Designed miniproteins, single chains, continued (5). Designs and how they scored, part 68

Each design is a single chain, and the fold is of that chain. pLDDT is the mean over its residues in the fold that is shown.

## One batch from the design tools (miniprotein)

Design m18348
Fold by ESMFold2-Fast:
Structure m18348 (fold): chain A 92 residues (1-92)
Amino acid sequence: PLSDRELEVAERLERTMGELLRITTGSTSPKAHEVLRLGIEAANLAAELIAQGDIETAEKVVKLLEEGVELAKQGKYDEAIEKLKEAIKVAK
C-alpha cells in the first residue's frame, strides 16, 4: 500500500500534470510546447521514483515541476524551462 507521503506526492503529480496540459495545449508558442515536453519528462521520472520508493527525490522533482508550471501560467516560459530542466537533473 502507498504511504500517506507517497499518496500525497502522487496526487500532487497528477494535479500538476493536469494543469500543465491545460495551460500548454491551448498555446501556439514554441516555448509552451517545450515546457510541455520537459514537464512530461519530469513527470515520468517522478512516477518512476515513486514506483521505486524514492519518495524524498520524487517530492523534490514534483516541487520543481509545480514551480515550473506556476511560471508557465504567468507566461514566463524561459524561467519555466529552466525549472523543468532542474527537475530532470534532480531526478537523475
Scores: mean pLDDT 85

Design m18349
Fold by ESMFold2-Fast:
Structure m18349 (fold): chain A 97 residues (1-97)
Amino acid sequence: SALAAALEAAYARLVAAYRAALAAIDAGDEAAARAALAEFAAAFGELRRLAARLGTLEGDIRLGMAALMAGVLRLYLRHEGRDDLAAFLDAELARHE
């Protein structure tokens, strides 16, 4: 299914953005962190729309994994004292709902 392939591509994009965000935060690269967090939020929005259209357990699992990754990013940012970036992530996620 083209829709199932699109879901897996969106999820791969989300995972890449998640890894990039963690690396940028660890490096103290604010510009890279903001870019990666924005890309994560955009990929999450795409994944949510594709999962809703697909209506499958596979789509729901991918969406659950995305929610877990968002939670980890929020916790890591708050632990690093970057409440500004946690708020930025939440705003970007809301923008893509």
Scores: mean pLDDT 90

Design m18350
Fold by ESMFold2-Fast:
Structure m18350 (fold): chain A 55 residues (1-55)
Amino acid sequence: SREEVREAVLAEAEATLRYMLSFIEAKINNKPVDPALVAAMDEAAARTRAAFAAL
């Protein structure tokens, strides 16, 4: 549905922003980025693709 597409896109945008902010903080503190954040972005992107394919 259109609502599912909207929710999926928003979730992907939020996951991407969270990753970017964490990446900046990791760089400032000379620490590695949590691989769980990368996995969350990949999952959100897959959900967005699936939602569009179901239209």
Scores: mean pLDDT 83

Design m18351
Fold by ESMFold2-Fast:
Structure m18351 (fold): chain A 80 residues (1-80)
Amino acid sequence: SVTEKAKKLAEEGLKLYLEGKELLKTSQNDLEGVLRGIGLVLRGIGLLLDAALLAKKNKDEEGLKAAEEAGKKAGIDLGL
């Protein structure tokens, strides 16, 4: 279902975002770690936005709530 897909995108997006932020925090003297962390953060944001847009386009209130909750846990305003 659209709801299940949106929830999966939101969960994966949050996971990548948090992994990326942790990697950035711990990679102070490692350029490769910093670049990987940035990549994970950007991919995570992209998936969170995909989840929100998918849910909004399909008027899926449960999927949109999942994206909003994931964004809130990430500390990101998704601009919805």
Scores: mean pLDDT 85

Design m18352
Fold by ESMFold2-Fast:
Parts: C-alpha cells; sequence; structure tokens
Structure m18352 (fold): chain A 77 residues (1-77)
C-alpha cells in the first residue's frame, strides 16, 4: 500500500506534469504507482485517466493535488 508520504509525492509530480501539459507522463506515473500498490494494469490505467481528467478541471495546483490524492485513496480502499 502507498504511504501518505508516497501519495503526496505522487500527487505533487502528477499535478505538475498535468499543469505542464504532459498528460501521458502524468497518466504513466499514476498507473505505475497504482500497480505498485497492488492494482492490475487495466484498473490502474482507468483510474489514472480519471485522475488526470479531474486534475485538468482544477483551478489551482493545490486543488489538483487534492483531487489525485482523493482518487488514489478511493481506488486503494
Amino acid sequence: MLSDEELDEIAEKAAKLVFEGKYDEARNLITEALKKAGLSEEEAKVIADEAVFRMRQAKTLEEAKQAIRDIIREALK
């Protein structure tokens, strides 16, 4: 399982990538993190797509970071 510290690091990196327009890199980062946490590649990809979609709707970097934290926590429970 991902620790809260690991989740925060992933959220920071993924949100930065999304704000830089690097959507595929953000999806890959989230997918690998979820696979490491025990999800299948197919499940991880679906959740990563949803996470990037929600981050793109965020108005601030902090809002984007919170959106990805929430999605990953929901996916791992």
Scores: mean pLDDT 81

Design m18353
Fold by ESMFold2-Fast:
Structure m18353 (fold): chain A 85 residues (1-85)
Amino acid sequence: SSEEKAAELEKKGNEEEKAGNYEEAGKAYEEAAKEVESDKEKAADYYGKASEAYGKAAEKVSGDEKKELLKKAAEAAKKANELRA
């Protein structure tokens, strides 16, 4: 089910975040959000986690890579806010 896939992706995101792999964590949380898009509150929570993870990933890099990660963080935050509106 979509809920089972989202739970597996959330677990992957949590494991990547614990390992300091924040970009991979952000991707996993973003994919989890897409799996449960019909559950706006749950999807918003996952997009929020993705935004935070991408933001943390940006702190580890510089230049164009940092700019791209900050853009991903901002887009995820925007999606979370739209779903909570």
Scores: mean pLDDT 89

Design m18354
Fold by ESMFold2-Fast:
Structure m18354 (fold): chain A 71 residues (1-71)
Amino acid sequence: MLSERLERLVESTAELLRKYGPDGVTISNIAKAAGVSPATVRRILRREGLTKDDVIFEAGLKLAEEQRKAA
């Protein structure tokens, strides 16, 4: 189960993936999209034991699910 803070990062990463693809996904861009500092993003990832690539993977799954729900 994802924490609420991590879920917010995943949502922000999904938005970046939708608009710019994987090359647009950086810690700084995730932070800007989520409305937090890059240090906050790194802190959340460290707390959850995840990497940026793990967040990209989770965001990709969320994007695929949203695409399935679109009419």
Scores: mean pLDDT 78

Design m18355
Fold by ESMFold2-Fast:
Structure m18355 (fold): chain A 67 residues (1-67)
Amino acid sequence: IEELKKEYDEAVEKLREFGKRLNEKYPGMSLEEALAAMTPEEQAEYDRLVGEVGDAARKLAEALKKS
């Protein structure tokens, strides 16, 4: 469980840091506006990070259900 919590926390932190970088690159834009302005490469990175959070959350939830 602790390893799964760490994986989830790391995935969330990566997504949070991506959001900070996005805000720095597109200053004055809302998150939604910045997401819409992203390049295909940036969209792919965002989708990957969201997927990592989702995968980690699913694994953690499955482990917790058996506790």
Scores: mean pLDDT 77

Design m18356
Fold by ESMFold2-Fast:
Structure m18356 (fold): chain A 72 residues (1-72)
Amino acid sequence: HMAEIDREVDDALIEISVAVTVLALEHKGKKVSKEVRQEAIDLARAMLDAGVPLSEAVKAAIDYIEKAVEKE
């Protein structure tokens, strides 16, 4: 079941990348809401569903969080 295994790994990498980004921003004195974090994860997962490469999906999630924090 290669497609399922690949998706599980990709989903885990998205969650890890988002968690690391949130921690880095919080260490810089920024605050990231749970909603923004979930929206970024959902965006990256939707991009994977559309056939976008993992690297681009992860980058989009990170960009989403950074832009949301800049509004503060």
Scores: mean pLDDT 80

Design m18357
Fold by ESMFold2-Fast:
Structure m18357 (fold): chain A 83 residues (1-83)
Amino acid sequence: EKEKRIEELEAEADRLIGELENASTVDQLNEITKRLNEVGEELEKLGADPERIRDLTVRHIAAALRAIGNLIDKELEEKRKKE
């Protein structure tokens, strides 16, 4: 069932976005981002709502930016604490 597969992929994307926001390494960030891109491509192939796909893309970008910011903040905080 197409609708069921779309729902499964949307649930996977929601989980991955949450994991991405909590990514503690660049490798985790890259791996989760790759899978999210695969999920988005499969959703497009299944004819999922373009508005839903755009929402997931925006949330993906936001989560990735937060993860990058957290990694930078952690590195800067460690450098400040050493000196």
Scores: mean pLDDT 81

Design m18358
Fold by ESMFold2-Fast:
Structure m18358 (fold): chain A 83 residues (1-83)
Amino acid sequence: SLEEAAEAGKKGYEAGQRGDPVAAHDYAIEAWRLAEKAGDESAAKAMRGNALATRQHAERGDPVGSAAAAKGTYLAAKEAAER
């Protein structure tokens, strides 16, 4: 469900805030997959983009940028769940 996608996105954002970019990316991917399963292609596409950005920032050693991208995944999931 989109509520499950929002919960996964929230966990990703929290992992990013803790400086755990691997967990942040894994949760962002989970949120994207849950949104696709729920049939919200627009939300899933937004979450996928933010998940990729989370990984790219993590690979550059930028935990602040990684956390910001993970937050983007969470906000996209939350918006979709609140429709």
Scores: mean pLDDT 75

Design m18359
Fold by ESMFold2-Fast:
Structure m18359 (fold): chain A 100 residues (1-100)
Amino acid sequence: MSEIEKKVKELLEEAKKQAEKIAKAAEEGEEAALKELEKAAKWILEKAKELGVEEIGEKLAAELAAALNAGIGSGDAKKMLEIMKKAIEESAKKILEELK
């Protein structure tokens, strides 16, 4: 694996952990979930800036916010987590494409 592929894989694994924290917080309440989303979004944007892929980071942060809003409305934390994980995996693929 290239150094960049290894770094993106590590970021993907950390982003999935952030999504799991958001989903767990959503079981406690909307305020807790929004607080975890804010932390995750800030982390994503900082890492995207470091990699030169700010637009991908901004889109991912927006997709996570949309998934949380849909999850709160439906009460389905598992479905929300699945949507977040898919968005994270698709963003990782786009980052690898841009950094070739």
Scores: mean pLDDT 79

Design m18360
Fold by ESMFold2-Fast:
Structure m18360 (fold): chain A 100 residues (1-100)
Amino acid sequence: MSLEELARQYLRHFILSVQYQREGINGTGSVANNKMKLSSEHYKKSLELRDQIDKIDPELAKGLDDIMEQMVMDRVSNPQLSDEQLLEKALQRLDELLKS
């Protein structure tokens, strides 16, 4: 897997963890429990990917941290943004970071 693909997978797993956490919080019973488990699994995977990226390219790992902070700001400025739209914005910022 390329460094670029590792970074894209990191962003995807992070957004999926946030999505499943929200679905789990808003759900009930076994469905809620399954969503919370998926959230935890995707979050752990994002941390593993971030560690791999940091070992290869610490500057890119720092850039990804900045993209994550910008995603938080995007949500605060526009609470109606979908998780897909947040991911698309993050991937666009990643593409710009990789060109610099």
Scores: mean pLDDT 84

Design m18361
Fold by ESMFold2-Fast:
Structure m18361 (fold): chain A 90 residues (1-90)
Amino acid sequence: KLELAKKYLKEGYENAIKGNYDEAISLFEKAEELALKVKKTEPELAEEADDIIILAREGIRLVEQLRAAKPEEKPGLEFMLRYRYQNFLK
C-alpha cells in the first residue's frame, strides 16, 4: 500500500508538471487515501505515510493555485512543483 501511495504521489507531480491538473489532483487524492489507510493498519510506517500525506496535500494546493493563476504567475508555482518532485520523490 505505501509503495502504491508513493507511485500515485509521483505520478501526481508528473501530471501537475505537464499541466494535467485534474489528473494530478485525482492522483494526489488517491495517494493521500492510501497513506491514511497505511497509518491505521501499519503504525510502524506512520512517519513515511505522513510524509506522503503532506506532499500530496501540498501538491493539491499548488495545482489549485496554478488553475487560478494568471499566466505570468505560473512559472513560480511550476518551479515549486518541480522542486518537490526532484528533492523528495526522485
Scores: mean pLDDT 82

Design m18362
Fold by ESMFold2-Fast:
Structure m18362 (fold): chain A 105 residues (1-105)
Amino acid sequence: ALTASDVEAGEGPDGYVVEITLTVHAVPAGAAAVLVSLVAADGTLVPVGGAVPAQAGARLRAGGLGVPAAAVDGATLEVRAVPGEGDAATDALSSDTATARVAPV
């Protein structure tokens, strides 16, 4: 199963999150990348950039949130394994997901 931990929010000098870093510990066979999303209070997913290539044990850097640091402090991220290309995007319902909490900013 996909697993992720060690989530850190990188804060800019204006108090906005400029990037999120996380470790992906396991990637399912057939996955080439992961999509990282912030889970809002209503369960809506807010993408943190585009899909980034993932490898087991890799530390990933996802950027471009542009949200206040307070909005991500202790927030939940969803990390979803995605196929790199082709019809596997239609089978994304069978992709593993993991959730991890952002460490206090």
Scores: mean pLDDT 64

Design m18363
Fold by ESMFold2-Fast:
Structure m18363 (fold): chain A 73 residues (1-73)
Amino acid sequence: SPLEQQIKNLQSMIDQNQKDLQTLKEQADFYESKFQATGDINDLLMAQIYKLIAGSVQTVIDHLQAKIQQLKD
């Protein structure tokens, strides 16, 4: 059905964004750990940038999940 296809498409978008989110979180953790070892402010700034981008990707995932729930209701 068109509804089932729409849900499948939204789930595929969630799956892609979840992979990107994992990579962004790993990069944030990497730079946070590097900052703790070096005290280099540039490493802290990189960690903050990756955290900000990760937050934006999480918001997209949350909206897509909410849309799937709305379609199931």
Scores: mean pLDDT 92

Design m18364
Fold by ESMFold2-Fast:
Order: structure tokens, then sequence, then C-alpha cells
Structure m18364 (fold): chain A 99 residues (1-99)
């Protein structure tokens, strides 16, 4: 999988409606933010929902949640952050940095 650079983490994206609603639910305000901020919001959402597997805290059960619907998966392995990022990038549009 491609390595996510610091430059890519600072790239601005406009999330789609479903992803933006999820980000707003965790306190994000606005329509455009960096990939790093989007990823942080998603991780905070997972923490707030308490979806971690009790036997494996790096495995998260997202089936039947808005995040699972957005990513198209029932489970997320936090050891494969690149897969999470690739799936999230399909749900957002790259944009120029706001002035």
Amino acid sequence: KPVVSEEEMNTFYRPNEKLLELLHSVGFKGDVTTLGEILTGVMYYLYEQGLYDPENPLLVHVGDTPLGEILGVDEVDLRDIGEIIERLKKEMTPVAAPP
C-alpha cells in the first residue's frame, strides 16, 4: 500500500455528505479540512462509539454504523491505517487549500 506522507496528510479535502455528517458529530465545524484532520475525526468517532473488540483492541467493529456504511466494511484493523485512508479518500474530493 502507498505510504502516506506528511504532505498528503496536509492535503485539503471536501468530505461527502455522509462523512461530513460523521465529522460534524465529533465536533468538526466546516466543509473542508486536511486528510490528517479527517483521520483524527474518524479515530475520535471510533473511540466515542466504543466499537473496539474486547479481545483485540486494534480490531474495531463498524458494521451497522454510519462509518461502516461509509467505508463499506464490517470491521476495521487499526494496524492497516493505509486501508482506512484509501477507503476514506473515495468518500472525499481533493480541493485547493482555502485562502
Scores: mean pLDDT 76

Design m18365
Fold by ESMFold2-Fast:
Structure m18365 (fold): chain A 98 residues (1-98)
Amino acid sequence: SQLDEDVQLALAEIAVAVGNTPAALKIARELLKSPSTEVRVRAVEILADTETPEAVQLLAEAMKDPDPAVRETARNGLERLAKSPDPQVAEAARKALA
């Protein structure tokens, strides 16, 4: 339901804020499969905020989303991560954009 997805989004945002990266990635990965474009856009933003190589891989998958808003949000996330101070994240993001 929309309420359940809104709760999951809030939990994922809290997980990012407290540094629980595994929980944020798990929730955001599930929400990328939502029928709601708005939920998938928010999941993509949460993934970019985790700044991990796993998030780069999920963002690259989101660039194939049927909705252009999700694809564009994923592209913007990858472009930000390509400038990450973490060399593993930056390299993975540059490869995803190639």
Scores: mean pLDDT 89

Design m18366
Fold by ESMFold2-Fast:
Structure m18366 (fold): chain A 71 residues (1-71)
Amino acid sequence: KEEAKKLLGQAVDSALAGDRETAQRYLEELKKIASPEAVEAAQRAVDAALSGDVETAIEHAKRAYELIEKE
């Protein structure tokens, strides 16, 4: 679960930097070790970050983090 949290953070950080390809790569790695629900929340965080909606990105990232903690 610690690795999943790091991948989530890296995906969101890459998305905030505008690097869609790197963000998607981290999401693919996250898919291998996290639940589908956590990955969906992480994808929503990445999509919001890429659009510049930092508040929405943080909310979805928190949701993904909570789902990872419950695993």
Scores: mean pLDDT 81

Design m18367
Fold by ESMFold2-Fast:
Structure m18367 (fold): chain A 73 residues (1-73)
Amino acid sequence: DEEKGLAAAARLSKDDHEEEAKNMIKGARTEPESVLSDKAIEVMLKEAAKGTEEVKKAAEKAAEEFRKIREEL
């Protein structure tokens, strides 16, 4: 969980933060069983909050969509 959250935050910290968030959301919709756990989402959000405002916003958008996908399972 922590490792997955940290990896997700690292992906969002690369160039094209918004596009990477969209790609991660698309992947989660294609393979819903692979969506991040609540604990991994919290780790992702905490790690992204240490970065720029753009990374934080991208992580918040991804977290919202991941939580919606998990609720539909």
Scores: mean pLDDT 78

Design m18368
Fold by ESMFold2-Fast:
Structure m18368 (fold): chain A 56 residues (1-56)
Amino acid sequence: SAEELAAQFLHKFAGADPEEVIEMIKAGASAEEIGEKLGLPAEVVANAIRLGELLA
């Protein structure tokens, strides 16, 4: 799924827990909220989500 691909990109790039990322995306969290929780720029999170959507 798009959420799984986004979570894998953030895991590979920044060491994020993929299960936590998937849960946040499914809960409707914004890229800003996810970035704040993971200590990442919102732009990086938004790009990972967009790549997941394009590749799913």
Scores: mean pLDDT 82

Design m18369
Fold by ESMFold2-Fast:
Order: structure tokens, then C-alpha cells, then sequence
Structure m18369 (fold): chain A 70 residues (1-70)
């Protein structure tokens, strides 16, 4: 649901501010699974992954998340 997606998005932002990049990525992914058309969540997740230097070809969890976004 949209409400659940927003909750995961906020948890992702909190994890990012705390420096837990793995938790941030996991929460952003869950938010997108619940509301894949939310432009704010999609854009924030893309900017987060690009800031980290993640490549879509990567076999890491971050690379897989980036590939799912396009």
C-alpha cells in the first residue's frame, strides 16, 4: 500500500542518515515493491545508488536494485 511504502521510505532515509547503507537500500527496495510508480521514492533511490557509485551490471544487492529501477 502507499502508506506502507511511505513507512519503508522513511525508514530508508533514517538508515541512510545513520550511515547504514545496506539497511537503507533494503528499505528503499521494499518501498518500491509496494509502490513502484511513486516518483519521489524512485528518484531518491536512483540518486542514492548513483551517489554510492553502484553499477547496474553489479551482482551485488545494490546493483540488482539499480537494475530493477531501469
Amino acid sequence: SHEEAQRYYQEGLAAYRAGDLGAAADHFRRALELDPEDEVIRRATLEFLREMGVRPESTSAYGRLLAELE
Scores: mean pLDDT 74

Design m18370
Fold by ESMFold2-Fast:
Structure m18370 (fold): chain A 78 residues (1-78)
Amino acid sequence: HMAPEVVLSLEEVEKAARALDELAAQGINTPEAVRQALVDAGVSQEAADQIAWLIEEHGISPATLAAALRNAVADVRA
């Protein structure tokens, strides 16, 4: 199997979900603010860039991404 270009640990996924929830609560959805908040939360620059790209290119809200990441973590922990 081909390895993913960006690898996120479960800890990074949890940090990303929390940072995206905080941005959604503040009504912030710009790609630049998302990148900065993710990096500040301890997410790698490459992962933060990829998540911001998903928001910019696909119009996915930070709240929707946060929910998807939380569901992925819950599925792994189940």
Scores: mean pLDDT 74

Design m18371
Fold by ESMFold2-Fast:
Order: sequence, then structure tokens, then C-alpha cells
Structure m18371 (fold): chain A 66 residues (1-66)
Amino acid sequence: GPAERAGYEAGHRASLEQAKKGDKDAAIENGVRAGVEAAQKMGGSPETGLRAGVRGARDGLKEAEK
């Protein structure tokens, strides 16, 4: 749904930005945090935001490692 999409997109964006600096742990942490915040703005639960943010963060990190 919209909250899951917002969480994924925010998580992906935040983790990609941080991962370009070479810090894998910070990339995941920033991505998850951004994903939760974005999902909650769309009326999603923290659990929805966490799941979407984790998926987005992992994909963002993977993209930065290319």
C-alpha cells in the first residue's frame, strides 16, 4: 500500500546516500529510520515502516556497491 511504498522509497534513498560514503551499518540504520518516518506519515504502522524501510535500505546499499 502507500505506506509501504513510501517506507521503501525513503529507506532506499537514505541508505544509498549513506552507503556511497562506505559505511554499511550507517546505511542500513539511516534507511530504516527514514523508512519508518515516511510510512508513518502515510498512516502506516511502525511495523509496516520497519519492514519496508529494511527492504529499501538493503536495496539502496546493494545499488551503492556497484
Scores: mean pLDDT 83

Design m18372
Fold by ESMFold2-Fast:
Formats: C-alpha cells, structure tokens, sequence
Structure m18372 (fold): chain A 96 residues (1-96)
C-alpha cells in the first residue's frame, strides 16, 4: 500500500501559425512560467516541427491545477492553437 504522491504529466502544445523559431522562443518563456509554479518540476522538453512537449512532475492536485491554469493562459495569449495535458499512466495506455 504505497501512496503515489508525485505525478508525471506530458504537456503537448501545437502551433500551426508559428514558425519553428517562434515556437522555440515561446517554449523557453513557457518553461520559465511553469518553473515559477510551486510544486511543479520540469523533467525535460522537446521541439519537433511545430510541436512542443514538456514533461513535468507535480507534487499535488493543487500544483496540477495551477499548471493547467498556466498552460491555458499561455496558449490563449501566445499563438499556440491548443494543448493537451496527459498523465504518464494515460500516455502509456495511448501508446499500446
């Protein structure tokens, strides 16, 4: 009966109207904004075409909600067309 206290999420952002250079610059800004959220740690990020993926670890449900609020605000103001936030267990099921 081990409690899982930390959860890993993948944030996937799409940018149909942004150049690869703009995606990288906005991605760097988003990384800084996510790092400012208490209880959230960035594990890594990848740029592929016009897709930006960030792996993050959250310490609590409150941290996850603040992460989602940060992503929603950033996407609505930055020119990304949307994002998906997928927990690690759900992502594993989608791959198989």
Amino acid sequence: DEAIEKTIYYAVLAADSLSPQEVRALGDQLVAEIEAVPGVKILGSVFQDRLFVIAVETESEEARKQLEETLDRFVRTSGFVGYGLINHATFQKLLE
Scores: mean pLDDT 75

Design m18373
Fold by ESMFold2-Fast:
Structure m18373 (fold): chain A 72 residues (1-72)
Amino acid sequence: SFADKIISEIEEITEELKKTTNITKIVGLVLRAIGLYIEAELKGVSQEDLDKIQAKYNEAIKAYREQVEKLE
């Protein structure tokens, strides 16, 4: 499904965020996660699927914050 694809892409972004030390790449990855969340809302996925996507999005944002703090 479309929601499953978005969830998988955000999970891949989260894993990549944990592995990269390149600040430009980190910023690009978090912007992509934001874009995927917005796309899910605009395409009108079910509230249940949107809640799952939001949980994965929150994990990506947490990974972003932790990586930025490490590279300070």
Scores: mean pLDDT 86

Design m18374
Fold by ESMFold2-Fast:
Structure m18374 (fold): chain A 63 residues (1-63)
Amino acid sequence: EEEKLLELALKAAEMRDFETLSVIVPKLSPEARAKVGAVVRASQPRPIDEEERKKLIEEAKKL
């Protein structure tokens, strides 16, 4: 359950999709949020794929 949320959050963090992260982050433990923050800091700015973003938001809302 939380593992699936963390997986989606890590994918959103790699994409720097902060809107998807705003849906997922409140559902994560502090430990999981720390991991997500580390990925965001390590990621480089890149364009967000709108189709990938839509899929992530849809999956996040189901959890």
Scores: mean pLDDT 73

Design m18375
Fold by ESMFold2-Fast:
Structure m18375 (fold): chain A 87 residues (1-87)
Amino acid sequence: IDEFVEAALRFLEEAPSMSPEELRERERELIELARRLVPAEYQDAVIRFLTLTTEMLRRLVEEKDFERAAELIEQGKEALEELRRMI
């Protein structure tokens, strides 16, 4: 689980600098990692979180709304730290 959380946190930190294509590729890699490392009871919630967060980040970056992208990233980091504490 720690490996997944660290990878996801790194993704969020790098997301504002990524192209839409890079965001989609990183999302796919993180979903695969979540299926391997996240306990089954949390997998659906985590995959939904990744999919929705990536889609929202993609739209905000396309709109050049970097302020709202930064807010979403901070919320995502808090959610990932909570996941780490629960497991």
Scores: mean pLDDT 79

Design m18376
Fold by ESMFold2-Fast:
Structure m18376 (fold): chain A 100 residues (1-100)
Amino acid sequence: MEEILSLPVEELKEKLTQLYNSPDRDKRLQAIEVATYLAVGSTSAKLRLIGEEIIQKVLNDPNATDEEIQLIRDTLLKYLSSKDELVRNRALSWLAALPL
């Protein structure tokens, strides 16, 4: 996970897209977790947009598993404890978009 976050923006986007499109469950879950972190926790607007794109794809994908949705929820819940108000507000907004 940390290795992926050290990549340049364009390479990070490509790597996340490849992991998300993988038939391997663990690779898809890794992509979703990294994307959720980027969407909520990144100080870079470009990185947040990359993360948001992957989350939106999961929420709109009819093949998305309950485990993938639960991973997004669990990751967002961790960010509700953030000392950064912007991070907390982004996490709350995404939690409101998740199916129960």
Scores: mean pLDDT 81

Design m18377
Fold by ESMFold2-Fast:
Structure m18377 (fold): chain A 71 residues (1-71)
Amino acid sequence: DVQELNELGRRLRELGKELVKLGMSEEEVQKMLDEAERRAVQAYLEGGPAAAVEALREVLKEMEKKKEELE
């Protein structure tokens, strides 16, 4: 679902901004976002939108855990 992919992308970008505010470098956050994009694209090619959604959800969980560690 394109709408779900867009929502997850928005949440990832928002978390990235929060991680920068908490002291993570913009370079580190950009690397995390680049990896999220690579994982989503690969999953999309193999299993379509549903697979891409699952890949982004896993990255979102990783970023939320990182935010908790920095708080």
Scores: mean pLDDT 82

Design m18378
Fold by ESMFold2-Fast:
Structure m18378 (fold): chain A 63 residues (1-63)
Amino acid sequence: SLEEEVARRMAQSAVPLTRGQALFAVGVERGDRELTRQGLREMAASGEVDPADAEAMIAALEA
């Protein structure tokens, strides 16, 4: 079901989303910290976000 939600989010976006961005959005909407972290980690791994910036964003979201 998570993969279906991610695919749906990507398909419905007016701007093309990566899987990492879609995971991040779903995580934030659910208040799911693990999913939010996973999304940011995937964005960092794909080069969309600097790893240090990803860690800073995780810290800021949970503060």
Scores: mean pLDDT 76

Design m18379
Fold by ESMFold2-Fast:
Order: sequence, then structure tokens, then C-alpha cells
Structure m18379 (fold): chain A 71 residues (1-71)
Amino acid sequence: SSAALVEELEANPDDVDLMTEYWLRALRRIPREEAMRLLEETIRHAPPPHREAAERVREELERNGTEPLEA
């Protein structure tokens, strides 16, 4: 559940894998445009562990929104 994941993040704030999972689950409930804004703000202002997770999630959203094969 999303609530349980938030509790684990408080215990392990430097865990990039947990941060990535948190972002992926949170973004399922937010419009794509708002999700991209939140990720961009995190990349600009957050410390390295959070920034790295946000960058991974942003890249994944970009891949899912764009067809991988464009001649």
C-alpha cells in the first residue's frame, strides 16, 4: 500500500530504490503534466538520493509517453 511505502521512506531516506517506487505509485494518481512538474522540482531542489530517483522516474514517464520507434 502507498501509506506503508511512505513509512519505509521515513526509515530509509537515502534508499534510491524505495524513492523510485514511491514516485511511481504516487504518479499513478496524478495527471501526467502535474507529475512532470513535481519531478522537475525534485530534480532541481532535492538532495542526491531523491534527485536520482526522480530522474529515473521522469525518464520512464518520457519513454511511456513516446513511441520508442520513430523512423
Scores: mean pLDDT 67

Design m18380
Fold by ESMFold2-Fast:
Structure m18380 (fold): chain A 74 residues (1-74)
Amino acid sequence: SAELEEVRRRFEELKKEAEELKASLDLSNPADASAARVLDQMLEEIERLIEEGRVEEAKRRLESLEKFLRDLRA
């Protein structure tokens, strides 16, 4: 569906942003290591929801990911 393709495209964009942000983190720091783990979990969950065709849940998780990335950059 058009909605599913839109969700896939948005996920790809946010995944690239998340990977760039993870590359800037110091994984020897507990707070940064925790943030990296949360990002990995969020990305895995969204990918699974997309694979299952669960569009509305994937949209909600994408919004959560956008907020998390915004908060980490602040």
Scores: mean pLDDT 86

Design m18381
Fold by ESMFold2-Fast:
Structure m18381 (fold): chain A 95 residues (1-95)
Amino acid sequence: MNREIAKLLLDLVEEKSGVVPDEKKREEMIEKGVEEIEELRRYVEEKGNKEELLEKLEEEKKTADKDTLIQIEIAKAVIEGEEIEELKKRVKEIE
């Protein structure tokens, strides 16, 4: 799941920029994305404040641009343990 979310983010960046990174850079970006996703999951587990974090993300959505909105939806999916296919569908609708 984490690698699939990181790959989704990279695929969106490639589509938006029209630039295809080389194989090494692509793998580096995916690995970084996985690390960030794992850090978010660990933070939520350690703090035990899942409900508070979700509420703050909903407030941030009110003023978010499309790029920030996509990042918020991904963060919510990571926190809620949502299925990757449902997340992909929502992200495509925002793009």
Scores: mean pLDDT 70

Design m18382
Fold by ESMFold2-Fast:
Structure m18382 (fold): chain A 108 residues (1-108)
Amino acid sequence: GEARELLEKALELLEEAKKAIDEGKLEKAKELLEKALDLLEKAQKLVGPNLEAEISLGLARISLGLEDLLGKADKTLLENALKQLAEALAELARKLGDEELAERAEAL
């Protein structure tokens, strides 16, 4: 369904963000993580309430917001945002019964 397609697209963005972080392309990583956050928030609205996903999405938003306040890309904040978005994706995937998608997110 639509929620699963959003989660699959978010996973692709998170995989690209991890590569960008590893390559030192921190501004690109931030853009990819912000796009993944938007897709995951949309997916969460379709899947319905999940406390663990809501907490992880909130923590990701805080990490990305703190980077904006620093006025420069911060690798640790981006790595924390990636981890939280991956955890949110895994929780939403499990709520849909998609264990394989959840395991792929946890591998990030």
Scores: mean pLDDT 87

